Designed miniproteins, single chains, continued (5). Designs and how they scored, part 94

Each design is a single chain, and the fold is of that chain. pLDDT is the mean over its residues in the fold that is shown.

## One batch from the design tools (miniprotein)

Design m19264
Fold by ESMFold2-Fast:
Structure m19264 (fold): chain A 93 residues (1-93)
Amino acid sequence: MEEEILEEARKVSRELRKKFDEIRAQHPDDEEAARAAMREFLVELAKKYGLTDEEIDEILAAFDAQRERGLDAAYSAGIGKLVEAIRKKLKEK
């Protein structure tokens, strides 16, 4: 079970990184459009894994808190929080 949870977390991280690269490529001249698309994808994936509105708010707060440090920092914070929440949710099964 723990090994399966870790592998799922790694898969989610890989999917998020791939989506980040795709969004960056689609919005090379518009950081705000890229940021909005990343924020939307974090919400979509969180809902897919059955996270609560409160958990989603925490993920978005972590993403938004890194605004001054740029898109890469914001996305890394969002990924970390999302992966942690998903890992906890999978352990509850």
Scores: mean pLDDT 78

Design m19265
Fold by ESMFold2-Fast:
Structure m19265 (fold): chain A 99 residues (1-99)
Amino acid sequence: ATREDYIRYLQEKYKLPREKAEAFVERLMKLYEEMKPEMESIPASDEEGRQRLMAEFSERVVETLRELGVDSEELELAEKGLEAFREGREELAREYGEL
């Protein structure tokens, strides 16, 4: 998927105007770059370490949505995704956590 495909996904999923969707993608990419060294240092076999880092990433993603003024209903969906991930419900977390 291209950056443009992801922007369109955010507009459809969260009813975001294009400007906010673009701002979200920019902040998400910056967050990924900041966390990339930690992600790369964790071996694929360290399931616990990877889950903890992904939970931290998801929490910061929700914080970014809040800062952009996303409606409370959209924030509630993001929180449900984070909770599902913490509970080990991978299929549900994947549906909501792909913010």
Scores: mean pLDDT 67

Design m19266
Fold by ESMFold2-Fast:
Structure m19266 (fold): chain A 80 residues (1-80)
Amino acid sequence: SMEREELWGKALAALAPQIPAEFIGPLARYLAERLPDASPAEVVAVARALAERLKQQPEAAKDLEALKGLADEVIAEFRA
């Protein structure tokens, strides 16, 4: 839903400032589709986990496909 995408977009912009503004929308949509039932608390937790991963792999922030791959790794850890 658009409301879910907006929630992800706001969380990513606030908590993962390493992500370029142009990637926030596409990444928010990707995460909303991958985690359709995520609570606001889970959205915040995933966004923070992405920010921590990006501190270790800052180059991933420059490529949307690398960001999606990093998001998939975070989601896999979250669901384990």
Scores: mean pLDDT 84

Design m19267
Fold by ESMFold2-Fast:
Structure m19267 (fold): chain A 94 residues (1-94)
Amino acid sequence: MELLKEAEKKEKEFEEYAKKKGYEMIKELNEGAISDEEAEKLGSEMGIDIAKGIEKGEIVPRTQKELEIAKELKEKGKEVEEFVKKAREEAAAA
């Protein structure tokens, strides 16, 4: 079974999802005040930082939009973590 490969794919998909959510947040908060290229760069970095901070309990949302994004990333991250844990347990048993 390719469960470990599926787990890696899920982790990568979550990273891309976090980057996308960061981009959406930066774009909305700046209301077009910055370029799309700048928003993509800042959003990607911030999305990953938010996802990592939620995992460690370090993120304190400063705006309602950051709180909403943090909640979505926390829910998605938990789903991925549970899948990865099950995949590793099944791979270890095989």
Scores: mean pLDDT 68

Design m19268
Fold by ESMFold2-Fast:
Structure m19268 (fold): chain A 65 residues (1-65)
Amino acid sequence: MKTSALFTLMASIIALELSGDGEVVEEDGEIHIYLHKDTPEARELAEVAKEAAEKLGKKARIYVL
């Protein structure tokens, strides 16, 4: 649902940024998730954020730096 997806997106972004393993940027309605390293924890959070963003009708992409 839209409200649940929004909450999931926000929670996953906060968790990812607090871990220091990634950063999320929104530009022109697209969500870009940048991972500073490819750990199972960071990847899981990024995938959760991507799925939630797409449920909200936004495009999302994951980049490993």
Scores: mean pLDDT 78

Design m19269
Fold by ESMFold2-Fast:
Structure m19269 (fold): chain A 55 residues (1-55)
Amino acid sequence: MAKVVVTKDGVVYGDKPIPLKKGEEAVLDVETDTVTFSNGETVPLVLALPYLEMA
């Protein structure tokens, strides 16, 4: 697992809309290619990738 940071405000549409705020930390699971945000929501990395960078 690795830390990632949200680079811009936006919304990711997984099972439901997940609002993202610039500067939020999230956790990347490299084995499953999923990202878990601080609110506990998990999405496939491909959906969140444009909003993220490595911490």
Scores: mean pLDDT 78

Design m19270
Fold by ESMFold2-Fast:
Structure m19270 (fold): chain A 61 residues (1-61)
Amino acid sequence: SMEDELIALAQEGMARRDQLTPEQWEQFRLVLDEAVRAIADGAPRSEIERLLERMKEILAS
């Protein structure tokens, strides 16, 4: 589910915190917060998927 993917990405971000710049970590936290709100508000699947993809991009940089 999207919720399970969000949890997995959040855990990966926390585990890799020391490998991210302060700017990358700040961007990750902002996108994570937005994704949590989008799921809570029942946003379209496409919007939630876009936010999850952005989290993946930050972790890949």
Scores: mean pLDDT 85

Design m19271
Fold by ESMFold2-Fast:
Structure m19271 (fold): chain A 60 residues (1-60)
Amino acid sequence: SPWEEPLLAFLQAHPDHEFSVRELAELSGLSQAATSRTLQGLAARGLVERTPDGRWRLAR
């Protein structure tokens, strides 16, 4: 996805922060659906993770 690199770079700039899909969509200018799909792709690659409360962060 052409949005993987910008979204990953944003999370890398904020490694200790947890974001909702809505927050990341608003920050990236993407729809929530596009943001969710991009995050799921990054998570499948081990680059980001979903927290137990449903937020997203850079993988540890």
Scores: mean pLDDT 81

Design m19272
Fold by ESMFold2-Fast:
Structure m19272 (fold): chain A 130 residues (1-130)
Amino acid sequence: KRSWMEIIDKAMSELSYSKEIQQAVAAVIEEAVDLLLQVLGSRLSPLQLEESGITLAQVLAAVDAHLDELVSRLAELVRRYAKALNISIEEMVAALEEFVAALEKHGADLPAITAGVRRIVAATVERLRA
């Protein structure tokens, strides 16, 4: 969690949004990570999982096998935060996309986990825009 939290903090610092929106986006990304670890059947932290030699292909295969469940849970959380902050779904989606772009830039040390999170968020954004 600690090394992953450093990546989240760096990505969050690059957002052009309010602190409340930044915190909501970070919470959505943390949920995406927790869901990813669940579908991988892992009790390891993101750093420990990368150090275990898990491949990008293994992570993406696990995400794709559970994609509908992951997207449904994450979409509900996004809608909940948008309502709580009194902002549009489109504003939350824009903030999530900006965060994912920053996460790709800073997540080079955790490539498999970063790709898994990106895949879940991208599919969730697609669901929310449909």
Scores: mean pLDDT 78

Design m19273
Fold by ESMFold2-Fast:
Structure m19273 (fold): chain A 90 residues (1-90)
Amino acid sequence: MEEQQKKAEEAAEELRRENERALEEARRTGLSGTPDQAAGAMAQAKVRAHELAERVTEEVGEIAREKMEEIKRETYERLDAAYREALARF
């Protein structure tokens, strides 16, 4: 039980790091592209975050699901915030 919780915590940290990279890429696209390109980049980043969260849940087990969903929600909120910042530049 504790071992699986630690694996979930390690997976959560890795998911956060990968989501940070996706967020940076989406911000870069928002700064140099059109509003449509920014929207596309945000949508793609959300899909990647969802796929990664599902993969981790499958690999670590259902006990990771709540933590993965929490991180995915936080990532979606941050992507939405970055998109709003990009729109403010247009």
Scores: mean pLDDT 72

Design m19274
Fold by ESMFold2-Fast:
Structure m19274 (fold): chain A 86 residues (1-86)
Amino acid sequence: VEADATDTRVSAKVYDSDGKLLGSAGEDTPGVNPADVLPGVVKRALDDAGLKGSDIKEILIDNSKASREAAPVLEKELGVPVKILE
């Protein structure tokens, strides 16, 4: 799973081990903290792919403030390692 957050949009994409896109989700975040939206968007991308948190190996997340704030919530709720990309 690859997820990213900006000041105006949150998105997540789910890939298999061969790099094939299985599912995706996104949401525009005007006037909302993106860190509060990111966990729900990741869950929606997993639902779109027909997967559960237990089916994923890791979540890759960008090095934005919102993504860093959301990383512990994602790890706790999904039980999957989150890695911050530099």
Scores: mean pLDDT 73

Design m19275
Fold by ESMFold2-Fast:
Structure m19275 (fold): chain A 75 residues (1-75)
Amino acid sequence: MEKAKEELKRELERLAREGKLSEENARTAIEVLDTPLGEEAVRKYLELLKEGKSRDEAALAAADVALQIYYEHKK
């Protein structure tokens, strides 16, 4: 789990650098990954990779899950 979480963080940072994800959304998603609630996003990432999705697709879907968690708890 920890290794997958660190990999996902690196992928989110790369997607932000490539302009495929805003820097604000990438930072917010990474913050969620450092909480226990972030395990759901990491699980989504691993499930999509197992299904044969690209790293970009899996990381973007995981970011979406993390952002949903953030806005549910911060609103």
Scores: mean pLDDT 82

Design m19276
Fold by ESMFold2-Fast:
Structure m19276 (fold): chain A 71 residues (1-71)
Amino acid sequence: MSEKEKRMIDAAAKAYNITPEALEEIKRIVDEKGASASEYGRVIGKAAELRPEGQPVTVEHVREAAKEVLG
C-alpha cells in the first residue's frame, strides 16, 4: 500500500468514525485485491453510506461495500 493510500485511509477513518477493526479490513482488502486509490475510496464512501447515521463504520459495512464496489 502506498503512502498516499495510507494517508487517504487515515483521513477517512477520522472523517467517518471508522472502527479500528473496519480500518484493518479496508487495508486487508486493498492488499488482497490490489485496489486502486479510487476503488478503495469508493469502498470507504459506500461503507459510510451503509452505516446508520451517527454510528461508526464497522467491518460488516466495509465487507458489504467491498462486494458492491469491487465485486
Scores: mean pLDDT 75

Design m19277
Fold by ESMFold2-Fast:
Structure m19277 (fold): chain A 99 residues (1-99)
Amino acid sequence: MVMSSPGVSMFSNVVDGVVSTYSDTVHTVVSNGDMSDVNVSHFGVMLKKTSPVTTDDVSSFHDMVVTVGGPSSVVNSVDYLMDGDYSSSSTFMDDYNSS
């Protein structure tokens, strides 16, 4: 089963202590028969900034796609990027927590 809930804040997966969240997002939750993974874990984004900028500009999650099918078919897409006046290498993770 698949459900959509627009206009809410999403959490990002934590990788090595990096996490990013924001409001104004769209997400879809899925269920897998006997086991229901209705929500995804937190995803993290890493940005490399240069001096003299002291703030990171990351916007909200615009799109979130979760597959139905269980652990062999997982995907989570996030697309948001607001690079300030610095060179940044934004790394996004496509994954979804499946039990």
Scores: mean pLDDT 31

Design m19278
Fold by ESMFold2-Fast:
Structure m19278 (fold): chain A 67 residues (1-67)
Amino acid sequence: MGQGPPESEDVIEVPDPAELTDEDIEALVERLVRMLVESGKATPEQARRLGEGFREGLRTQVARAAA
């Protein structure tokens, strides 16, 4: 195992919560799921489960920004 430089920061692009739409959230979740499956780190089922948590986090940030 090698030491890795910070090169995965652009893997998931999260815009400002105040500007994040439902479509943006779905696009980010789909990107995460696709990348996990394509990299072989997760099955479609596992990636979908991880995406659910990510979606809820983004939704919470949007709701908080709107309040």
Scores: mean pLDDT 70

Design m19279
Fold by ESMFold2-Fast:
Structure m19279 (fold): chain A 92 residues (1-92)
Amino acid sequence: DQQTINQLNSARSNIQQALSIVTNPQAQTHLQQAQSNIQTAINQIQQGNYDQARQYINQAISHIDQALSIVTNPQAQSLLNVARQNLILAQQ
């Protein structure tokens, strides 16, 4: 629904802000993959495919967790943790 899409868009915004700080190429790749998965999840929600959307949200969370294992900048870590929480809320 619109509330879930808004939460997913908030997650994408926080990831985009983190990408402006993160310089590690592997972490950047994971964050770009997370954004792609979030966009696919939004498309699935708009089509009424909530089970598929949940799978893509879980993949996005996995990519954020991989990026968090690499990222050492505290501001970027904070932004990614907020994005992760937005994704968790979007699944409910």
Scores: mean pLDDT 90

Design m19280
Fold by ESMFold2-Fast:
Structure m19280 (fold): chain A 97 residues (1-97)
Amino acid sequence: SKKKELEELTKSIIDSIKESLPILKEQLKGLDKKEKNEDLLTLFKDLLEKAREAGFSIEQLEEIYKELIKLMKELEIDESVIEELEKHHKELIKEIE
């Protein structure tokens, strides 16, 4: 049951990430570029860490990570900030080998 619940939650999280694009575009309009980059990086690092702690599989974390990277690119987040999220994700995956 827990494995099935995490599979259903993964799909729900991915759908929520996809649906968040127009909401985040609007909410981020009032922030300066540096603030936008740092706030999103912090939010997405926290999301991945909480998913790891909740027992999501490596495959499920990878699916969530890929959708977050797509979202960051659509929001025109700096490449350096995207690379920081990539490094964070790689470290999380190594911890759960």
Scores: mean pLDDT 81

Design m19281
Fold by ESMFold2-Fast:
Structure m19281 (fold): chain A 91 residues (1-91)
Amino acid sequence: KEEVLKELDEIIAKLEEAKKTASPAAQKVLDNAIKNLEEIKREIEEKNMPAERARLLVEATIGVLEIYAAVAFPEDEALRELLDELRAIAE
């Protein structure tokens, strides 16, 4: 509960920071991920979503970003490293 919310805040903060140096196309992808994570946070705060379920949805969101980055931004090593860090937080 409390720990998952802290992890979500850390992940969202890192994605917001990454947007500052990302290309316009990558910024849109990161913005969509941030919106999805903010929705997960809202569902937890309403106490309608268990922490385990929220953790799975966060991991799924990161997984989709990893696939998108590999296909659309294969040259963006910084984005790849960021995603690895986000997975470590979500674990």
Scores: mean pLDDT 77

Design m19282
Fold by ESMFold2-Fast:
Structure m19282 (fold): chain A 67 residues (1-67)
Amino acid sequence: SMEEFIDKLKLVLTASSVEEAVLMFESVLAAFPEYREKLAEYREKLKAAKSLEEVREIVEQAIETVK
C-alpha cells in the first residue's frame, strides 16, 4: 500500500550516512517496484547527495511526489 511504502521511505531518514540512505532507498524500491519509474529521478539525486541534510530533502520530495 502507499502508506506502507511511505512509512518505509521515512526509515531512510534514520540512515547514518549517504551510502546507507542509498542502500535503504534501493531496498524500499525493491519491495515496491511499482514506484521505481516514478521515483527514478530521486534515486539519482540521492546517489549524488553530499550530506544527510540533502538526503532528508530528497526523501521528503519523493514522499510528496507519491502522495
Scores: mean pLDDT 85

Design m19283
Fold by ESMFold2-Fast:
Structure m19283 (fold): chain A 72 residues (1-72)
Amino acid sequence: MSPEEIAKKLVEKLEDKSLSEEERLKAVEQLGLHPDERVREIAIELIEKSKVLSKEEKATVIAMIKYGAKHR
């Protein structure tokens, strides 16, 4: 799969309110730990453009993706 396709699938899972909080957090963790920097950059852009996530949720998950990946 392309980096864009991977980022899109994981962000869609994060935005899916029918999924448990645990499954959505797992998607955020997978994005933050992803070895391809392009996947993380695309995911951050998609999260910023999201219409289903609150401003606070966006800030939290973007921080987890940016800083979680850097420290792991």
Scores: mean pLDDT 77

Design m19284
Fold by ESMFold2-Fast:
Structure m19284 (fold): chain A 73 residues (1-73)
Amino acid sequence: MRLTAESIARAVEAISKVLSKEDVRRAGKAIYETVKAGGQEVSPEALKAALIAAGLSEEQANLVVEIVASHAL
């Protein structure tokens, strides 16, 4: 999936409605690190792994991946 700065901002706003501020911060960091490592083209599997590594549960990581994918190009 392709993530732009605008799609990331929209996804983070959507995530902020369902996760705590601390988990939103962790999710945002994981998204940023995944985009930095892979460019704008990000696999859902790589994003899920980064989210779990950032301290999210598997359920939270799956939810974030779905939200991010819904805002991807």
Scores: mean pLDDT 80

Design m19285
Fold by ESMFold2-Fast:
Parts: sequence; structure tokens; C-alpha cells
Structure m19285 (fold): chain A 62 residues (1-62)
Amino acid sequence: GPKLTPEEAELRRRAIVLHHGEGLSYEEVGERLGISRETARRLVREAIRLAEEEGYLPELEL
């Protein structure tokens, strides 16, 4: 797939931590990161798909 910019990679990491670590909704993740709800949903789902495809979940600081 296309290589993410460092900024996009950081947003995806923060999105998954906020959603899975803190239990925030996609709308709340979007508000916290200054992005749309749909962008937040896309980033979280991309992180989950990669983890499922590779057979592991990213380590979350909970």
C-alpha cells in the first residue's frame, strides 16, 4: 500500500489509542484530533485491519 507520511502515521496511532485505549467514539476521536468523524473512523479501521491481517494488535498504553 502507499507509505504514510509521519503525520498520517501519528494520527492513525493516536486514533487507535483513543478509540481502543480510552473508549472514545469516532466522533470524539475526531474532535480530539481536529479531524472529521469519517476520517477518524477510517484511521481506526485501517489500524484494526492491519493488526488483524498481521495477526497481532498494536501495543496500547492503557
Scores: mean pLDDT 71

Design m19286
Fold by ESMFold2-Fast:
Structure m19286 (fold): chain A 85 residues (1-85)
Amino acid sequence: LPPPIDGDEVARFIAEEVERATGRKASARLSRDRRQTSIDVYVDGRLVARVLITPDGLRVEAMPDAPEEVARAVREAAERINREL
């Protein structure tokens, strides 16, 4: 992501969009490794997706057991952010 984009703001936006789309409690956590920056997305306390912050934009890795409506909400939120880049 370009320098003006705050990873914490991205995490908050994703959580809010998932809550709006699913009606379920969502949270997102920014994770910074020297290898990769990512956002872990939780719904009802379960990890449902990991959003990778890459030079090409946000990339969503949905967990295989995540409900499709939840996985779709995460992908749509990430795509909306990518359109602003």
Scores: mean pLDDT 76

Design m19287
Fold by ESMFold2-Fast:
Structure m19287 (fold): chain A 100 residues (1-100)
Amino acid sequence: GERLEEALRRAEEALKEAVGRSGELGAQAAVDGIRAVIEAGAPETEEVVRAAEGAVRGAEAAVEGDKEGNAAKASGGAIGAIGGALSALLAAGLPLSALP
C-alpha cells in the first residue's frame, strides 16, 4: 500500500544520498527488506509498517552520520536499518534470507 511504497521511496533516496559504508549498508538493507515485503504482497499491517519506517529512519540516520563524520550515528543508524528490515520481514512472515 501507500505507506510501504513511501517507505521504499525514502529508503531508495537514502541509498542515492549514501556517501559512506554505513549509509550504503543501512540504506541497502532498508531497500531490500521493504521491497521484499511489497513484492511478496504482504498485508500493510501496523507492525510491518512500523518496522519498515524504523528501517528508513535508521538508513537516513546512517547516511547523515557518514556525511557528518559521526561514526557512532552512522553505525547506530545502519544497525537500526538492518534491525528494522529484519523486523519487517518477520512481521510479514518472510524468510530473513530475503536480505543479501
Scores: mean pLDDT 87

Design m19288
Fold by ESMFold2-Fast:
Structure m19288 (fold): chain A 63 residues (1-63)
Amino acid sequence: SREARIEEELRRLEKEGVPQSVIEGYRRRLEADPSSIDEVMREIIEIEIDRGMELIKRAVESL
């Protein structure tokens, strides 16, 4: 389900060092308004893209 996928992505972000306050914020939003699930998932994907771009930048700077 989308709920299970979001929980898996939130655990991944937590393991990768995203602040717990951000993770809790997303969980709180989903609890208050389950219909926001697609919006929350979009925002999680944006965070993952931004973190991926930062890793690429660091790799390039190491060349």
Scores: mean pLDDT 76

Design m19289
Fold by ESMFold2-Fast:
Structure m19289 (fold): chain A 70 residues (1-70)
Amino acid sequence: MATEEDLERAKRAALTSPDPAAGMAAVGEIYRLALDDPARGIAALREVLETTTDPRVRAVAARALAALGA
């Protein structure tokens, strides 16, 4: 439950934060959660890539996916 809440919170922050630095930090949090649950973390990072309008957030999400081998 806590991991799912943390993932949803991080995904929301990555997609809705008005500060790109905060959005990028949220992607880093999704990456950290993906180390415990790669399937859910990879799915969340792919959703961020598909949904984000911020090129910085997109770039760090793509890098995180590459680091996870996805």
Scores: mean pLDDT 80

Design m19290
Fold by ESMFold2-Fast:
Structure m19290 (fold): chain A 92 residues (1-92)
Amino acid sequence: IEEALELAKKGEELFKEGKYEEALEYYEKALKILGKELGGTDERAVLIAEVLKNIGKVYEKQGKLEKAKEYYEKAKRLLELKLGKDDPRVKA
């Protein structure tokens, strides 16, 4: 998961620089690693949801609002499933 966290951090740095396409590439790499290596833990679910939310933010900045909504909804559903609807991380 350290590799995935490093990739996600690089994606956030690129997003802050306005390099949206490069940010997406790093987030997608992080998501692929999290999906393969960690299995079904609550910790993995939180990390995946954070990456999905960040992908949504990139699509929002690109004006791809339907894709942004899709990724936000995926992140929210994953957090609701693992943490419950009343968890502050779901209500963000």
Scores: mean pLDDT 74

Design m19291
Fold by ESMFold2-Fast:
Structure m19291 (fold): chain A 91 residues (1-91)
Amino acid sequence: MTAIVSLSGDIDDKTAQFIADQIKRGIDRDPSLTRIIVDLSGATFVSDGAIQKLAEVTRFAKSRGVEVVAVGARPDLKARLEAAGVEVRDA
C-alpha cells in the first residue's frame, strides 16, 4: 500500500516534526504500508531542520521496510534532500 503526504507553504522545523510524527504513527499502525510519497510541489520554503527531520523519518521508515520518496521538489531543494539521504523523484 502507498500513502501520500502533501506539504504546502513554509515547512519549518515544527511543521516537519509534526509530519515526521504522523508518518511514524502511520508506519506503526499499518503493516501493509510499503511506500510513502512526500509531495513537496506546494512547498515554498523548507528549513535545514525540516530536511534533517525528513532524513530521520526516511531512515526510520527504511528500517521498517517502508520506502520514502519525495516528489515535486525544485532542483535546489532536490539537491539538499538527496545530500541528506532522501530519495527524490519527478512527479
Scores: mean pLDDT 83

Design m19292
Fold by ESMFold2-Fast:
Structure m19292 (fold): chain A 81 residues (1-81)
Amino acid sequence: SELEKKLKELEEERRELLLKGVEHSVKAIKYAVEIVSGASEEKQKEYREQIRKYNEESNRLSKEMLEKAKEARELQEKIEK
């Protein structure tokens, strides 16, 4: 059915968003490790900026994933009737 097809599409989109969010979080952690491992003051500033950017992207992806999760629940309810 069209509803089942749409649900599958949303599940795929949610998986992609989750993977991207995890990737951004891992990158932010990697830069944080470099800071505590003795990076220069200039490199620490660069790494903190990268961490901020990745955290902002991760937050955006998390919000989008939450919205798609709501859509998936609504579609699941319609399929169950």
Scores: mean pLDDT 82

Design m19293
Fold by ESMFold2-Fast:
Structure m19293 (fold): chain A 70 residues (1-70)
Amino acid sequence: SLSPVEQLLLRMADVIVELLGTPEARELREQLEEAIKAGDWDRAHLLLQRLFELAQSHGVSVSEIRDRVS
């Protein structure tokens, strides 16, 4: 089972995937889940940064993502 922090990170990624609807967002989300399950927090951090950068490139702010997961 995932910790509350791990669940929050995956919920943020799921929001990005839903808002963007792109294969790239889905691939990054899948890689993020694998990194979290492996306990690779450095990789998870980089993948989450890439997801936020991808969201920003589509006009979605970090604040909007955070509000939707709260």
Scores: mean pLDDT 84

Design m19294
Fold by ESMFold2-Fast:
Structure m19294 (fold): chain A 79 residues (1-79)
Amino acid sequence: MRKERLERLKKAAEDAADEMAAQIAAANPDIPQSVLDEAKRRALEEVKKLIEENVEKLTEGEVRRLARELVAQHVQELL
């Protein structure tokens, strides 16, 4: 059960990060793909660490929200 929950949360984070990066790219075509890729990488490293430390407390919805917020934050920090 814990292993399956961990994998579902990691998958939710990856999907949410990909969706947010795509939304940012569509709205801001002038942002380099390298910035989007780096922001996504940083966001996923942070979210995956939080998932591993808090697997029983985090919901898929919370993980998706965190991944989206962190991708947007890191894009702004890289610009």
Scores: mean pLDDT 84

Design m19295
Fold by ESMFold2-Fast:
Structure m19295 (fold): chain A 69 residues (1-69)
Amino acid sequence: MEVKMSPEEASLITSAMILAMAEGDDESVKRIVDLVKQGEKAAKEGDSESAKKYYEKAVEAAREALAKL
């Protein structure tokens, strides 16, 4: 079954990306985007476990980016 990020997770990722873009941290933005895309791909392919792991990694990357600011 397709899995989705929670609204809270999506909000955190969006906020982290906006702040990283404002600071010129292109590497953090790219990492978060790549992880979200991998999660979406896994979800579309029916791999719910991999999708969850990629979304968790995206949230962790977002928190790490915010912690550096």
Scores: mean pLDDT 78

Design m19296
Fold by ESMFold2-Fast:
Structure m19296 (fold): chain A 78 residues (1-78)
Amino acid sequence: DPVVELLNEAIKKAREAGKPGLAYAARQALIDVQNALSLGKLDEAIKTLEELRQRFKDAGLDEVAELVDKAIEVLKSL
């Protein structure tokens, strides 16, 4: 699952950047996205990732925000 792979990479990079709170947020977003998709709520899944992307941008982790943006693009292609 490319969304799971991209978000796991985002979690890893957030930890490597010394941002455990952002790594936790990314892990919670992954759980929320999987639950939303299981309920057919694609728009809620996209919104969750857009909020996560903004949090990474606000923290200056632009490369991690790009991984989240790729996950959003995958969901929009469904």
Scores: mean pLDDT 88

Design m19297
Fold by ESMFold2-Fast:
Structure m19297 (fold): chain A 85 residues (1-85)
Amino acid sequence: SIPVIKEKPKSVEEAKKLGKELYDYGLGLINQIPNTGNRGLMKGLLDMLMDQFNWAIENKDFDLAYDVLLQLQDLLGEIKRLREL
């Protein structure tokens, strides 16, 4: 099951933990995508969002960090769909 963000993280540490869990889960799903082009595209998008998340955390933009966590969750849904093709 995809990690689900049900509420805004209560701390920076919680946000970092969620970001890592989403990224690690996404990497595992990407490795299961049969199409190599889709695999590369999804990896690029996952890395881009993780870079944006890290930038938001470093700049103490916790609203942006939360928005990026939601975007990561949405991307994991798309990755899971592509895995099942």
Scores: mean pLDDT 84

Design m19298
Fold by ESMFold2-Fast:
Structure m19298 (fold): chain A 78 residues (1-78)
Amino acid sequence: MSTAYLNITLKEMSDKELLEKTKDIERATRVVEEVMREGRFRVVAEIRVLKVGNSSQDVIDRLLEAGQRLKRVAEELR
């Protein structure tokens, strides 16, 4: 079984750039979830957040939820 690594570090950037990256990550995590459920590989996900702010909180929450979703799928599949 192959192992894939996902490392996301959010540095200080504009809210627009953060939102676009978050959308890309959400799409990628859905694809990864499907591949994991097919038993093709395991994923190790590490998310580091260095940018926080009121306007960025929604996108940070969405990014963290994507990580939690992958963690739940990994726990289901072992």
Scores: mean pLDDT 64

